# Designed miniproteins, single chains, continued (4), part 34

Each design is a single chain, and the fold is of that chain. pLDDT is the mean over its residues in the fold that is shown.

## One batch from the design tools (miniprotein)

Design m13163
Fold by ESMFold2-Fast:
Structure m13163 (fold): chain A 97 residues (1-97)
Amino acid sequence: MEQIEKEMRLTPEQAEEVARAAERAIDHLKKLADQGNKTAKDAIPLFENILRAAREGDGLAVLLGASVLYVTAKNQGDEEVAKLAREVLDVASRALA
């Protein structure tokens, strides 16, 4: 367990792949927020934090942040925001495999 943060470190190539997924999610969330989706508007700064974590190579922070966002959006009944969180989670999980 004491090595889990080190083992979940993204390579520069993996960090860029995850960062691009987070950027796509943020762009989609901005469109949803413009349509009046409050969950999407509230999620934007959280996805920006995930993007920052990805660029820093912090795979653990990306996995935790995306997982929390997915559960929160699902509990709020926002399927579209949950889908975006899941897409980032799936990219990060593949990168760390």
Scores: mean pLDDT 80

Design m13164
Fold by ESMFold2-Fast:
Structure m13164 (fold): chain A 79 residues (1-79)
Amino acid sequence: DKERVEAEIRALVEQAAAARRAGDLDTALAHLDRALDLLQELYGLSPEKVEILREMARRHLESEKNDVKAGEEFLKKLE
């Protein structure tokens, strides 16, 4: 059922956004990976395209993770 799969993809993207806002970047990446797998099944995306999108998501979240760590180190110095 296409509508059900589309709803699941949307829910996973919303969960990834919520995890990102909470600073849980590893959980955000896990939800995005699951959404990409469903997008591949639903829309017939090539495995190469899915891998490129997954790598882009990883690099983006790794950048955010480094910024979060820098923020934590800054706060620790204020104590």
Scores: mean pLDDT 73

Design m13165
Fold by ESMFold2-Fast:
Structure m13165 (fold): chain A 100 residues (1-100)
Amino acid sequence: SERKERVREQLRRDLEEANERFEAAKAAMDAKLPAMEERFRRLLEERGESDENILEAIVEVAREAAEPLLAETSSEVTLSVIAMLSVIAAIEARRRVLEA
């Protein structure tokens, strides 16, 4: 029973630490959003508005936003979270530029 209690307590701490890391990564990505909007707008001004150019611009903006944060970590879980957050932020940048 003591071993099960220690496992539960460790899991609680690991989840708290994971949540803190997630919130920090999210805040860092949210802070990049205005620059991502400007970059996305500039790419479309240079290349024209087509479905292909929009998709390529989303991928490029997401990659550029993620790159500095990815350089700060080698944790595969943190890398996956940063990649996911960068795609979500790039889609939001598209929405703000084209649909807002």
Scores: mean pLDDT 82

Design m13166
Fold by ESMFold2-Fast:
Structure m13166 (fold): chain A 105 residues (1-105)
Amino acid sequence: MRPLTPEVVAEIRAKVAAFQKKLSEALGVKAIDTSDLSVEEARELYAQMSDKERLVYGLTMAMGLALLGLEEAARRLMERLMEKYGVSEEERETIRQIFEETLAA
């Protein structure tokens, strides 16, 4: 894991936000800002989410892990989420492409 300076944290946050936006657009899901939510509000929102919205947020977490240098754990989480939510072959390929493009940025 690379040192977490304020500049590195800002870069990771920007890349995670860009990933979530691209993925939400590709899967036809509205991006939801969770940054100002309490833990209780976040739990309630997650409980009300569609399977596609839960998939997007789970994949966003995986991207965060990858950008922190935990790429193997991130890839395992990504594959498990795609399996759990019954993602189509076309959607699976789109998800992988957006993931790789974000890591290469």
Scores: mean pLDDT 77

Design m13167
Fold by ESMFold2-Fast:
Structure m13167 (fold): chain A 76 residues (1-76)
Amino acid sequence: MEMEELRKEGERGLKLAEEAEKEGYANVPVEKLKEAIEGLKKWLLVEGSELSEEEIEKIAEENKEAIERFAKNPPP
């Protein structure tokens, strides 16, 4: 991806994450939550962080799996 395009996707992910927090994660579609995580991953890769690229990808994968598990077995 071109850097500018990746940055815009990252910014979109940040906004999706903020919207999910405001609505309460349980009220947000799983697909939208996954898009937010993917966007946050892209944003971190562009802006940089103390985490390595491999760590950022691992965290994104773990969070996506957690959301899918949560959707299949929601807490009472």
Scores: mean pLDDT 68

Design m13168
Fold by ESMFold2-Fast:
Structure m13168 (fold): chain A 65 residues (1-65)
Amino acid sequence: MDIAVSIIITSEVLEVEREFGEEAAREFRERLLKEYRKNKLTVDQTRELGRRLKEELRRRAEEER
């Protein structure tokens, strides 16, 4: 794995953990890593995927209100 991609994934996971909790962060990390391994994402593509997955988590949280 590209070290830059690894740093981005770690940072994004920590942000999700702070906002949505540990279980959501674990799911987010697994999904992001799965897509990265499958599609060999660039740094920019990894950031874009992380953004979309966080939007999905926010929508889910809004539905539970």
Scores: mean pLDDT 77

Design m13169
Fold by ESMFold2-Fast:
Structure m13169 (fold): chain A 119 residues (1-119)
Amino acid sequence: MTLREAVERAVAELERQLKPGEALYRTFVFDAQGRVVRETPIKRYPTLDEAVDAAIEDAVRLAKEHGRTAVSVVVYKKEDGTVGAAWLVVNTQGDLAGPAVGAIKSDEVAARLAERVAA
């Protein structure tokens, strides 16, 4: 499975399980060819802040442990039913280098990931 396919599948899967007010994430580890070599269980948090912090920590830890690129996909549903989704990429050294964050749906999740990465 390619990085793009993994991200698209993760967003669809996480959105199916997502309730208003909560955030979910999943982290993937990729080989040098962009194939998924590890996938974490879905993690559920009552706030976007907790999910973002945990998603960054898991991606950094797994990238360092495996010496591979790791990607976390985070989804969040507001009380009004609006869904945000974003990805975070950590390089093989565990560094948040280059454009480490990208929006998939809405800018809210991507903005929160970017804020935490900069801290």
Scores: mean pLDDT 79

Design m13170
Fold by ESMFold2-Fast:
Structure m13170 (fold): chain A 88 residues (1-88)
Amino acid sequence: SLLEWLEKVKEEAKTASKDEIIELMNQVLLAAKIYSLFLPPEKQKEVRKFIEEMEKEVREAQSLPDNEAIEKAIELIDKFIEKLKELV
């Protein structure tokens, strides 16, 4: 499931480099965009807005020191997990 995959990405993020984390975040954003296509149109608007906000946060994380970028990435994955739980 997408939820199980996000939990694995979160664990991987703890030991990843900043570059690896940015790549993982881009993979999470892509997975979220694909997932949104299978939602009803009404929920698609809400999820698209959430993804746009997350894309902004990932761009901002690129300018952070390595340790702060890693912490931010884990925070963003937690936000994706919580949003996914709300959609169920």
Scores: mean pLDDT 81

Design m13171
Fold by ESMFold2-Fast:
Structure m13171 (fold): chain A 71 residues (1-71)
Amino acid sequence: AAVDALAANLAAALAASDLDTATALLTSILNIIAALVAAGQIDAALAAIAKLADIIIAHPALAAKVLAQLA
């Protein structure tokens, strides 16, 4: 539930090309994934990771721009 709301906000930030907001939301999602792993909730953590992958695939032009900034 919390990951779904953050993922929707991340997709909106990426659509708006707001990389600062997108980075903050990504960090929040990664923290939730880390907490799920620490709690032994591996299936829930994998589902959250798959949700992030779907968002990146849905925004290939912005994903390419983010990769260029990381290189």
Scores: mean pLDDT 73

Design m13172
Fold by ESMFold2-Fast:
Structure m13172 (fold): chain A 90 residues (1-90)
Amino acid sequence: MADKLEAAYQKGQKEGEYAYKNNSTSVLLPGAVEMLKSDNELDRYEALGFLVTLAKQGNKEALDVLEELSKSDNPVVKELAQQGLKEIEK
């Protein structure tokens, strides 16, 4: 289970790097937010990797999304967004 979640997160990181390099961030952000709210655990971790990577690269929209989701009424979404914010602080 953990190995699959790590692979999903790493996939999201690569997608984030691609979006940054190709100026596709604003187009892909809404989809990433929907994936993070998904009932699919792999989709959530992929979206988390994507958003964290963009925020680390200075994308304010991705950072603002993570900060807003860290206040979510959904405890799973809240926890993942909080983990993402901690990862950005490294």
Scores: mean pLDDT 82

Design m13173
Fold by ESMFold2-Fast:
Structure m13173 (fold): chain A 94 residues (1-94)
Amino acid sequence: SAAQVTLSGGGTVAVGEAATLTVTNTSAADMTVDVYAAQEGSSTPVKVATVTVAAGGSANVDITFSTAGTYLVWAKGTNAGGTGFSAAVTITVT
């Protein structure tokens, strides 16, 4: 049974302004969630946050960017049952 995780939020923020994302664990077990960001045109995603989310719970994650651009952000949830990925959200940094 893979971890089930969703990510919501995104939109437009200024350089150095916090973008708040909500991570939701829809699984029956607690999970560790790593949040990744990749700038458009980048080949290498960067882990920007790690949070533990209780079974059926949610957590807010604040992310700041030092470089303007368009970023894809996604969550990777891991628990004893396996790994699950969220759909990506877009953050535009101006």
Scores: mean pLDDT 84

Design m13174
Fold by ESMFold2-Fast:
Structure m13174 (fold): chain A 85 residues (1-85)
Amino acid sequence: MERRERMRELVKRFIEALEAGAPGDEISRIARELVELGYTPREVAEIAKELGAPRDAIEVLVGMVGALRGDFETARKVIEELRAE
């Protein structure tokens, strides 16, 4: 599967799981898989926006990916950019 298609699939699953109130362990597993595949906070934000995800869901996704990568500064900046729109 192409990298972008795999990222889109995982981001969609994350948003659907979050909106459905799935257990935190399940949501965290999806976020860890995104990180293990090398996706960045900015890349997952771009795909989530493209999918029409709610801003609050995108902020949670970006925050979790950023925390798992240690990319706190990038996650903060991406979230600020989302709030400015």
Scores: mean pLDDT 82

Design m13175
Fold by ESMFold2-Fast:
Structure m13175 (fold): chain A 67 residues (1-67)
Amino acid sequence: LPGKPITEEEIEETRERLEREGVPQELIDRAVEALREEQRAMEEGDIERALEASVRFLSVAVEISTS
């Protein structure tokens, strides 16, 4: 499975985009936290934790999409 680590640039770009869209700060913080956890888990080779972080990020993204 190609597990490319998420870059710091991608995390910052995501934060800036959500801020421009007027997403509540709480949801932005949760999304950024999930991305950072996925990045750390990938760097450590912890596939299970990386997948859990990815699911957490998707949950926040769905919440943002449904208001």
Scores: mean pLDDT 78

Design m13176
Fold by ESMFold2-Fast:
Structure m13176 (fold): chain A 69 residues (1-69)
Amino acid sequence: MNLIIRRMEEKDILLIYDLDRNEVYVTFGDGHVARVSLDELRSSEEVELTDLVTGKKYLLRTSDLDLPE
């Protein structure tokens, strides 16, 4: 299982990259989790993430993320 974990302390965000599933999970400081495709992150300068429980939306700039190869 190929997981890469990155912390973005400035935004209180934890990023989990699942390279086997081509997915990224974003955990926010309030405990909410959103999911986005790794391909969408690589092809877009800014992505909208939707919380998996509440439906709350977040905007993230891909240039601010430490993307794997």
Scores: mean pLDDT 69

Design m13177
Fold by ESMFold2-Fast:
Structure m13177 (fold): chain A 69 residues (1-69)
Amino acid sequence: SPLDELIDRAHGLTMQGYHELADLLYQIADLARERNDESLAKEALDLIRNSKNYDELKEKLKELLEKYS
């Protein structure tokens, strides 16, 4: 599922030492579970695929989290 893939990617980022980025993905995954809505997880996965670098990804994930908080 998109939610499971998002959690796997967050774990991978933790293993690489990108803890702040991983924490943002875990927060989005938690929000997707609470809302029972996988569209948020899909949107986060699209940002991972389409961002040019981790700094851009981090900013876009923060914007996504703020939008749905």
Scores: mean pLDDT 84

Design m13178
Fold by ESMFold2-Fast:
Formats: sequence, structure tokens, C-alpha cells
Structure m13178 (fold): chain A 58 residues (1-58)
Amino acid sequence: SLAQKLRDDAVRVQRRIPAESLYAMVVGSIKEHAPDYDISLKNGEDDLYPSNLSITKK
């Protein structure tokens, strides 16, 4: 599914980059391509790096 592909792509981008830029990019993409899905972000031990991105159907 499109949502699964977006989630997999987001997980693949696990390089350390500015967290605000990463969140804006990923959240924006999901809202544009999967507006019917809810987004849940969980930060890891490092506040600059998200550990998990969860996408569920509304």
C-alpha cells in the first residue's frame, strides 16, 4: 500500500539529520499522499533522532 511504502521509505532514512527537517519532510509527505491516515511519532533516546514512525488508517 502507499502508506506502507511511505513508512518503509521513512524508516530507510535513518541517517542523523536535523530532527525538525526530517519531521517536516516525512509528515508533509504522508499528509499529501495519505491524508486518510493518522501519524504517530515516537522519539528515541536521542531527541534529535526519531525512533519510530507509526501510520494507521483513521
Scores: mean pLDDT 59

Design m13179
Fold by ESMFold2-Fast:
Order: structure tokens, then C-alpha cells, then sequence
Structure m13179 (fold): chain A 89 residues (1-89)
């Protein structure tokens, strides 16, 4: 939509938090995180807990008669809705 740039920036922050969580889980470096990085990790965990993880195109989406492009669009909309819920909380 017309607010796509702001939504993309917020999606990038959530993805950054999830990537940082993955890095911490692989390296065991949780004790070396800054306060800001710990907040991003917590935000990523909260995002995952708040949704059923409908962020990516799956075979089930295609089997529901959706085109791959429409399934991807709906996954992006679900991500944006999750981010809006996080901002409202």
C-alpha cells in the first residue's frame, strides 16, 4: 500500500531480530548482546509467538488454489499485520 516503505522498514527490524536470535542460538553468544540487540531478539520471539508463522509461501497455500504471487502477497500482509499488532501493544 502507500505506507509500504514504513512497513518494509518495520519488517526489516523484525527480520533483523529473528536473524540475531538465530545467530545467538548457533554461537551461544547471548551474554555478548547489547541491550538494543536483546530487545530485538525479544521482539522477534514475541512476533513468532503471536502468529502461526504464515510469513512464507508454502505448498499448502498453493494447494488452496492461490497463485504463488498471491500467496507471497498474503504472507507479506500477514507479516505487516503482525508488526502492526506489535506496534499497538
Amino acid sequence: GPAAAQAAAEAARVRQGRALLHHVEQTGSADRLSDADRALVAQGKAFVASIADPIIVTGDDIDQGLSPEEAERRSREALAAGEARMRAA
Scores: mean pLDDT 56

Design m13180
Fold by ESMFold2-Fast:
Structure m13180 (fold): chain A 91 residues (1-91)
Amino acid sequence: SLEEKVRQMVEYLEQLAEQLRIRAEELKDSNPELSAQLDALADEYEEAARRIQELLEQGRYDEAYRLGDETLERFQQQMLQIMQQLKALAD
C-alpha cells in the first residue's frame, strides 16, 4: 500500500541520516569541513523524515510520498556532488 511505502521511506531516511552521523564522527578530526557537511545533511534528512511522518499520521499519504521521493532524489544528487569533490581532491 502507499501507507506502507511511505513508512518504509521514513525508516530509510532515518537510516541514511544515522549513517551520515556515523561517517561525520569518523571524519571529525581528519576532515572537519566534510564532517560538518555530513552533519548538516543528516539534519536536513532527519527534518524531512519528521515532516513525512507528520503527513503520514494525518493520513496525507500522497503528499508524504511526494515529499519523500523529492527528498531522496535531492539526497542522491547531493551525495554524488560530495563524492565528486572528494575524488577531485584525491586526484
Scores: mean pLDDT 83

Design m13181
Fold by ESMFold2-Fast:
Structure m13181 (fold): chain A 68 residues (1-68)
Amino acid sequence: SEEDDKELLLAGGISALNGGEISDEGREAAIKGFEENLSPELAKEAIELIKKERDGKVLGKKLIELAK
């Protein structure tokens, strides 16, 4: 659901914001999680952010904004 999508994005964003640089294993797990659990349109946008944003704080802020 849209609320479940927002919760997942918010949780991922908060984790990234507090964790600094995300490991490659962490990025792969997040991509898989978003692909399996988010709506296709939102998953595409979130996955693109994970692939392009190397800084965890920037990534986290953008994922939180996407949850709005």
Scores: mean pLDDT 77

Design m13182
Fold by ESMFold2-Fast:
Structure m13182 (fold): chain A 87 residues (1-87)
Amino acid sequence: SPLEEAKKLKEEIEKIIEETLKKLNETTDRQAQLEIYRESFVKIVELMDKLKAIVDETKTPELKEILDETEKLVAEFERKVRELLES
């Protein structure tokens, strides 16, 4: 179902964020940190595009909530990465 597919995409994005933040915290080299972030961001963008497509086709409040929550998670991830890379 669209709801189950959207939930799965959100869970996959959450997993990528968690694994990426762990790798970044365990990595001391800045160039390696940038590469880890770039690789994760490409994957996140692909999954977000799929999630947005599902929401656009079905347009239920539940799907919109999943999209909104996922966008907030991605924005928070980007803020955390920026703070880490500015250090």
Scores: mean pLDDT 87

Design m13183
Fold by ESMFold2-Fast:
Structure m13183 (fold): chain A 76 residues (1-76)
Amino acid sequence: SRAEELTAKLREELAQLRVLAAEWRKQGRVDLLRAIVEQLRALLPLMRAAGVSDDVIAEVEALIAELEAAIAELEA
């Protein structure tokens, strides 16, 4: 199904995004981390509406929380 195809693609994209976020965190690029969080928050309801699997939705929510914690740490 299209939902299954989208879910698989999102898993690959999330893995790549985690690598980029780790590098931006090392560089103190709070601007880029905020941009990712904003984009993921905006996409999350669209992912749910498209029938993306709950496991992938949970991974996106976990990544948002992780990046928000990283931003708070970098701004402290």
Scores: mean pLDDT 85

Design m13184
Fold by ESMFold2-Fast:
Structure m13184 (fold): chain A 104 residues (1-104)
Amino acid sequence: MVPLQEEAKEFLEKLDADLAELEAEEAALARETAERLAATADEAERQRIREEHLRREMLLGVEKVALAVLKVVARKHGDVEEVEELYKRVKENIEKARRELEEE
């Protein structure tokens, strides 16, 4: 038997790296927002910063949840190709949502 577990391990390591990057981006966003809020006393600018933070946080949250689910599926079923295709579609949909939010 070919060790299908090896390919699943490599893919899971990539998903773990992507998840760690998203967690780092979420932490960086929180720091950036705190610094921007500390730098201004203008209520209109503070509201704009909070709304921008909320939009970015929601998109990061959705991607993190999707990655967590995909990790469980990959770990349990080992169907790397199907999970990679689903992950690609998730990323494409998040990018479309981001563009729509930036145009309004």
Scores: mean pLDDT 79

Design m13185
Fold by ESMFold2-Fast:
Structure m13185 (fold): chain A 64 residues (1-64)
Amino acid sequence: MSAEEKEKEEKKRKEIEELEREAVRGVIDHDGQTAAEAVRRVFELLGKPELGEQQAAAVLETYG
């Protein structure tokens, strides 16, 4: 249904916004694990989970 497509896009935008806030907080709190999880989830929502895993690992190595 077209309504499901609109809801999916809105949910995706809200999730990305919340995850961006979590990533920033993780960096500020020196919690690389929280930042890495947020980054991984953003890329999962973008349909690129493999890139998300690579980026999360890089964040964890840098800040963890």
Scores: mean pLDDT 75

Design m13186
Fold by ESMFold2-Fast:
Structure m13186 (fold): chain A 87 residues (1-87)
Amino acid sequence: ADELIKEALAKVVDVMRARAEAIAAGLANATPEQLARAAELDARAMELLKKAIELARKGAPREEVQKLADEAAALARELADLLAEAG
């Protein structure tokens, strides 16, 4: 049980890492409009990550935690794509 939850949480960590890399790479070249959209995507991704961590702590099914982590990963990718287009 704990092992499967740790595997699901590893996905959350991967999402956080991808988000941090996207932010670091894109901030210098983003327009104010792109930064506003990036902030919205970041806030939504962080909300989903918080829910995933909370559910994992409560012993929720791995599938439920992974679903939220996957949704957060999709938002982090959208953020990365947006900031890549900023140049």
Scores: mean pLDDT 73

Design m13187
Fold by ESMFold2-Fast:
Structure m13187 (fold): chain A 61 residues (1-61)
Amino acid sequence: MSGEEARKLGEQALEDAEAGKLSIEKANEVTQRLFAAADDGELSREEALELAQKIYDALFK
């Protein structure tokens, strides 16, 4: 996926988590896709990690 698609995926997952509409299973899937995009050079690893952390923080708070 492109870096723009990866960012939109992460942002959507964060919004869904804030709304209480994101499952742990889905969060894991999104996070895996973000790191796959980082491995492909489409997203920085730092950006993927930051998005993943925000998603999990929203899920568990």
Scores: mean pLDDT 82

Design m13188
Fold by ESMFold2-Fast:
Structure m13188 (fold): chain A 71 residues (1-71)
Amino acid sequence: MAAAEAAARALEELLRRAGPVASIELLELDREAGRAVVLVTTVGGVQLRVTLERDPETGEVRVTRVEVLEP
């Protein structure tokens, strides 16, 4: 739960910078590894593949990879 909540917070921060969101799709969630991969589509048609990982020392979740998918 804490890792999922932190992942959601980190994702919201990224989405605020990317612009208004049309859809979010969860592609992969590995709770044991503290990893999640989501596909974000913005209203402008930009698609982002975002990898979120949990820091093993602090438990904080952060964005570790962002891939911009070309249309």
Scores: mean pLDDT 70

Design m13189
Fold by ESMFold2-Fast:
Structure m13189 (fold): chain A 82 residues (1-82)
Amino acid sequence: ARAAVVARLEAALAEARAAGASESALRFGEAVLAAVRGDLSPLRALVEEQARRNGAAPEVLEAALAAIPGEIAELVAALAAE
């Protein structure tokens, strides 16, 4: 299931790149792909950088970071079902 989801996301990233998606969009997609593979670090770093740039309160950042594993699990389940 996870391997099929990874292949699906890799195909989606290749299509986005061919369609001229922005570098920032592709970087975000790569971070999501890494998270699905079990490495949350790139996505966590992007969320922390964006929160810092926007001056987000610490509790907002903590809530966003805490939500990542659950959101990735839901994404994997949704993509694996179809």
Scores: mean pLDDT 79

Design m13190
Fold by ESMFold2-Fast:
Structure m13190 (fold): chain A 73 residues (1-73)
Amino acid sequence: QIEGDVYRALAEIYYALGNIDEKKGRYDSAIESYQKAIELYEEARKRGLISQDEADAFIKELNEKITELEKKK
């Protein structure tokens, strides 16, 4: 399904951008990218487009990163 493919691809792109920004100390931009990745995975999960287990693990990891970066803002 095209929707599932799009959600997965976009989330992976935002995840990568967040990692790059985080390493560069651009915490605001990193948080925005991680939040977009989470939103994409949450929507894909709710629509049954990706594995629930995979989505949950990915979202948990990003929520942890966001929490750490929010403390630095």
Scores: mean pLDDT 81

Design m13191
Fold by ESMFold2-Fast:
Structure m13191 (fold): chain A 80 residues (1-80)
Amino acid sequence: SVSDDFVVMVAKLEAIDKLDELTQQVKEEYPSIADKVNQIRDDAVQQLLNAKTLQEIDQVYQQAVQQLKDLVEEAKKLLE
């Protein structure tokens, strides 16, 4: 329905906004990994735009957050 499509669209935009805020913070703190952070963001945005349900949006968002956490942890180990 139109109302269901609207809710899904809003959820996609909110997920993208949250991801952009998170990736901006990570790039400011760890500029050496900015290109890899941008790749994770771009891949996640493509998947979010193709998502059809709120569950799919949440799954894509959580996967991207986990990938960013793993990347930051790896970067921390390389700087020690």
Scores: mean pLDDT 87

Design m13192
Fold by ESMFold2-Fast:
Structure m13192 (fold): chain A 100 residues (1-100)
Amino acid sequence: MLSSREQYQKVLDETKEKLDENKDNLEKAKEIIEESLKRIKEIFEQGVSSQPHLSEAEKKSLLKLGIKSTGNILSSYLESQGNKELAEYVKEKVEEIIKE
């Protein structure tokens, strides 16, 4: 199995490529963002579950950190392209996912 970090990087790279391919389709770009964040969450949940040395608090912290890190990378990427609307959409979806 790829490490959680390797799977994370692969999903980020694929997401950036898909966003670039769909830069003229706002609805598709939003769909790509939602699916990518969901996939990242699932990868981190599986990855932390496979690490027996981590406490439940550490697993939860790593999951939140992973989602926030993904959001920051995607948001910054979109802002660098002038896509402030999509950048804000990423931030909103990240907060929704990590909300306790």
Scores: mean pLDDT 79

Design m13193
Fold by ESMFold2-Fast:
Structure m13193 (fold): chain A 87 residues (1-87)
Amino acid sequence: SFEERFERWVAELQEASEKGDAAVRETVRRLVAELDEEERERLRELVRRAEELRAKGVNAEISSRESQEMSLALLLLREAERARAEA
């Protein structure tokens, strides 16, 4: 499920962060390469939600979990866009 995959991604990035910036970059690239169409759509939805909250300028309370999901989605999609542009 997306929930299980998301938890796995968080754990892998956390472990990579303990090994240094090179490990984080490599882990992000690998995760981006592993994304299927369903996961890309879910990440796109999370990014849209983050953009909507930013555009409205509303101090909407978001859970720590929701904040983590939006941050990870932005990170992964930014890396995917960068990899595509450099290809």
Scores: mean pLDDT 68

Design m13194
Fold by ESMFold2-Fast:
Structure m13194 (fold): chain A 55 residues (1-55)
Amino acid sequence: SDAEALARAEARGQEYLDAIKEMNKWLEENGDTATLDDQAAKSRELAEEVRAKRA
């Protein structure tokens, strides 16, 4: 149904918003000391977590 499709899309959107918020919080706490490799590792971790929720 349209309502089910909308709810599914909202849930997916919320997962990405949560990942973005978590990354922003991590950057606020670690941005001054984090290396490019640290930032890449955190970004990959969050991307894998979002992917795992869809599997």
Scores: mean pLDDT 75

Design m13195
Fold by ESMFold2-Fast:
Structure m13195 (fold): chain A 106 residues (1-106)
Amino acid sequence: MALERAKELVRRGVSSSELTERGATTPDPEEQAVYAAALMLLLGERLGAPEEEREELAREAAEIARMYAEGADPEEIEEKERRLRERLEELLLEHADAEERRRYEE
């Protein structure tokens, strides 16, 4: 559900800074989940991740936001946040390395 609304925001060209501001200021947990998912879609696209992986990252971000709102187990939330962060770091390193290599070898 949040993923479809997030895709719509991305299609409309909403900026990452606007999504961040809206997510930080909205009291609605579902809106927070939508903005978190939209930010992940934009970040994944910038990092060159395939659509399926971008959607997976977006779903995870939305779930984390929802778990916070519902008072889920803090350890479970931390584990999900850690895995999401590790995956993003992996994608960032792979993307940066590919760009640097292309600059000097092609």
Scores: mean pLDDT 76

Design m13196
Fold by ESMFold2-Fast:
Structure m13196 (fold): chain A 81 residues (1-81)
Amino acid sequence: SAEAQALLEQAEELLRRGDYREAAELAIRALRVLLQDPSLSKDQILRAIGTILRTIGLMLDGDYREAAEYAIEAARELLAT
């Protein structure tokens, strides 16, 4: 998951710069990369999918900052195990 970690680090940098939409999009990409890991538990897979869906919902509502913060936090937790 070096790719997922790199995407998450880029998303965190975008969040710090106030580029909330781009941060949320990269965090979703990090979660999608994590979902390609065959070692993930069923609970981790369901959490990642649920996070992606909620993040998309927040983005559709225009809540880009909340979407970015939520997706980055969830991706960080999944990478930490």
Scores: mean pLDDT 87

Design m13197
Fold by ESMFold2-Fast:
Structure m13197 (fold): chain A 86 residues (1-86)
Amino acid sequence: SSNVQQAIQHIQQGIRYLQQGDVDSAIRHLQQARQHIQRSQQQNPDNQNIRRALYYTQIGIDYLQRGDVDTAIRYAVRGLNYLRTV
């Protein structure tokens, strides 16, 4: 779906901003990805891969807001991998 594709693009951009040291831009992109995943979940409530993608993306944002960039990247990548299976 377009929501899944947009979520993938936003997570990829978020990770790129983290590689550049731009944490604020990364948070914004991961928050946008979360919104697109939430819309996809509303359309497909029983899809476990979308549910797991949402879970891991939310954890990634939380760690990033606490300043743990390394852990945030690991969880963002997990969320991205679940979205790629949708």
Scores: mean pLDDT 90

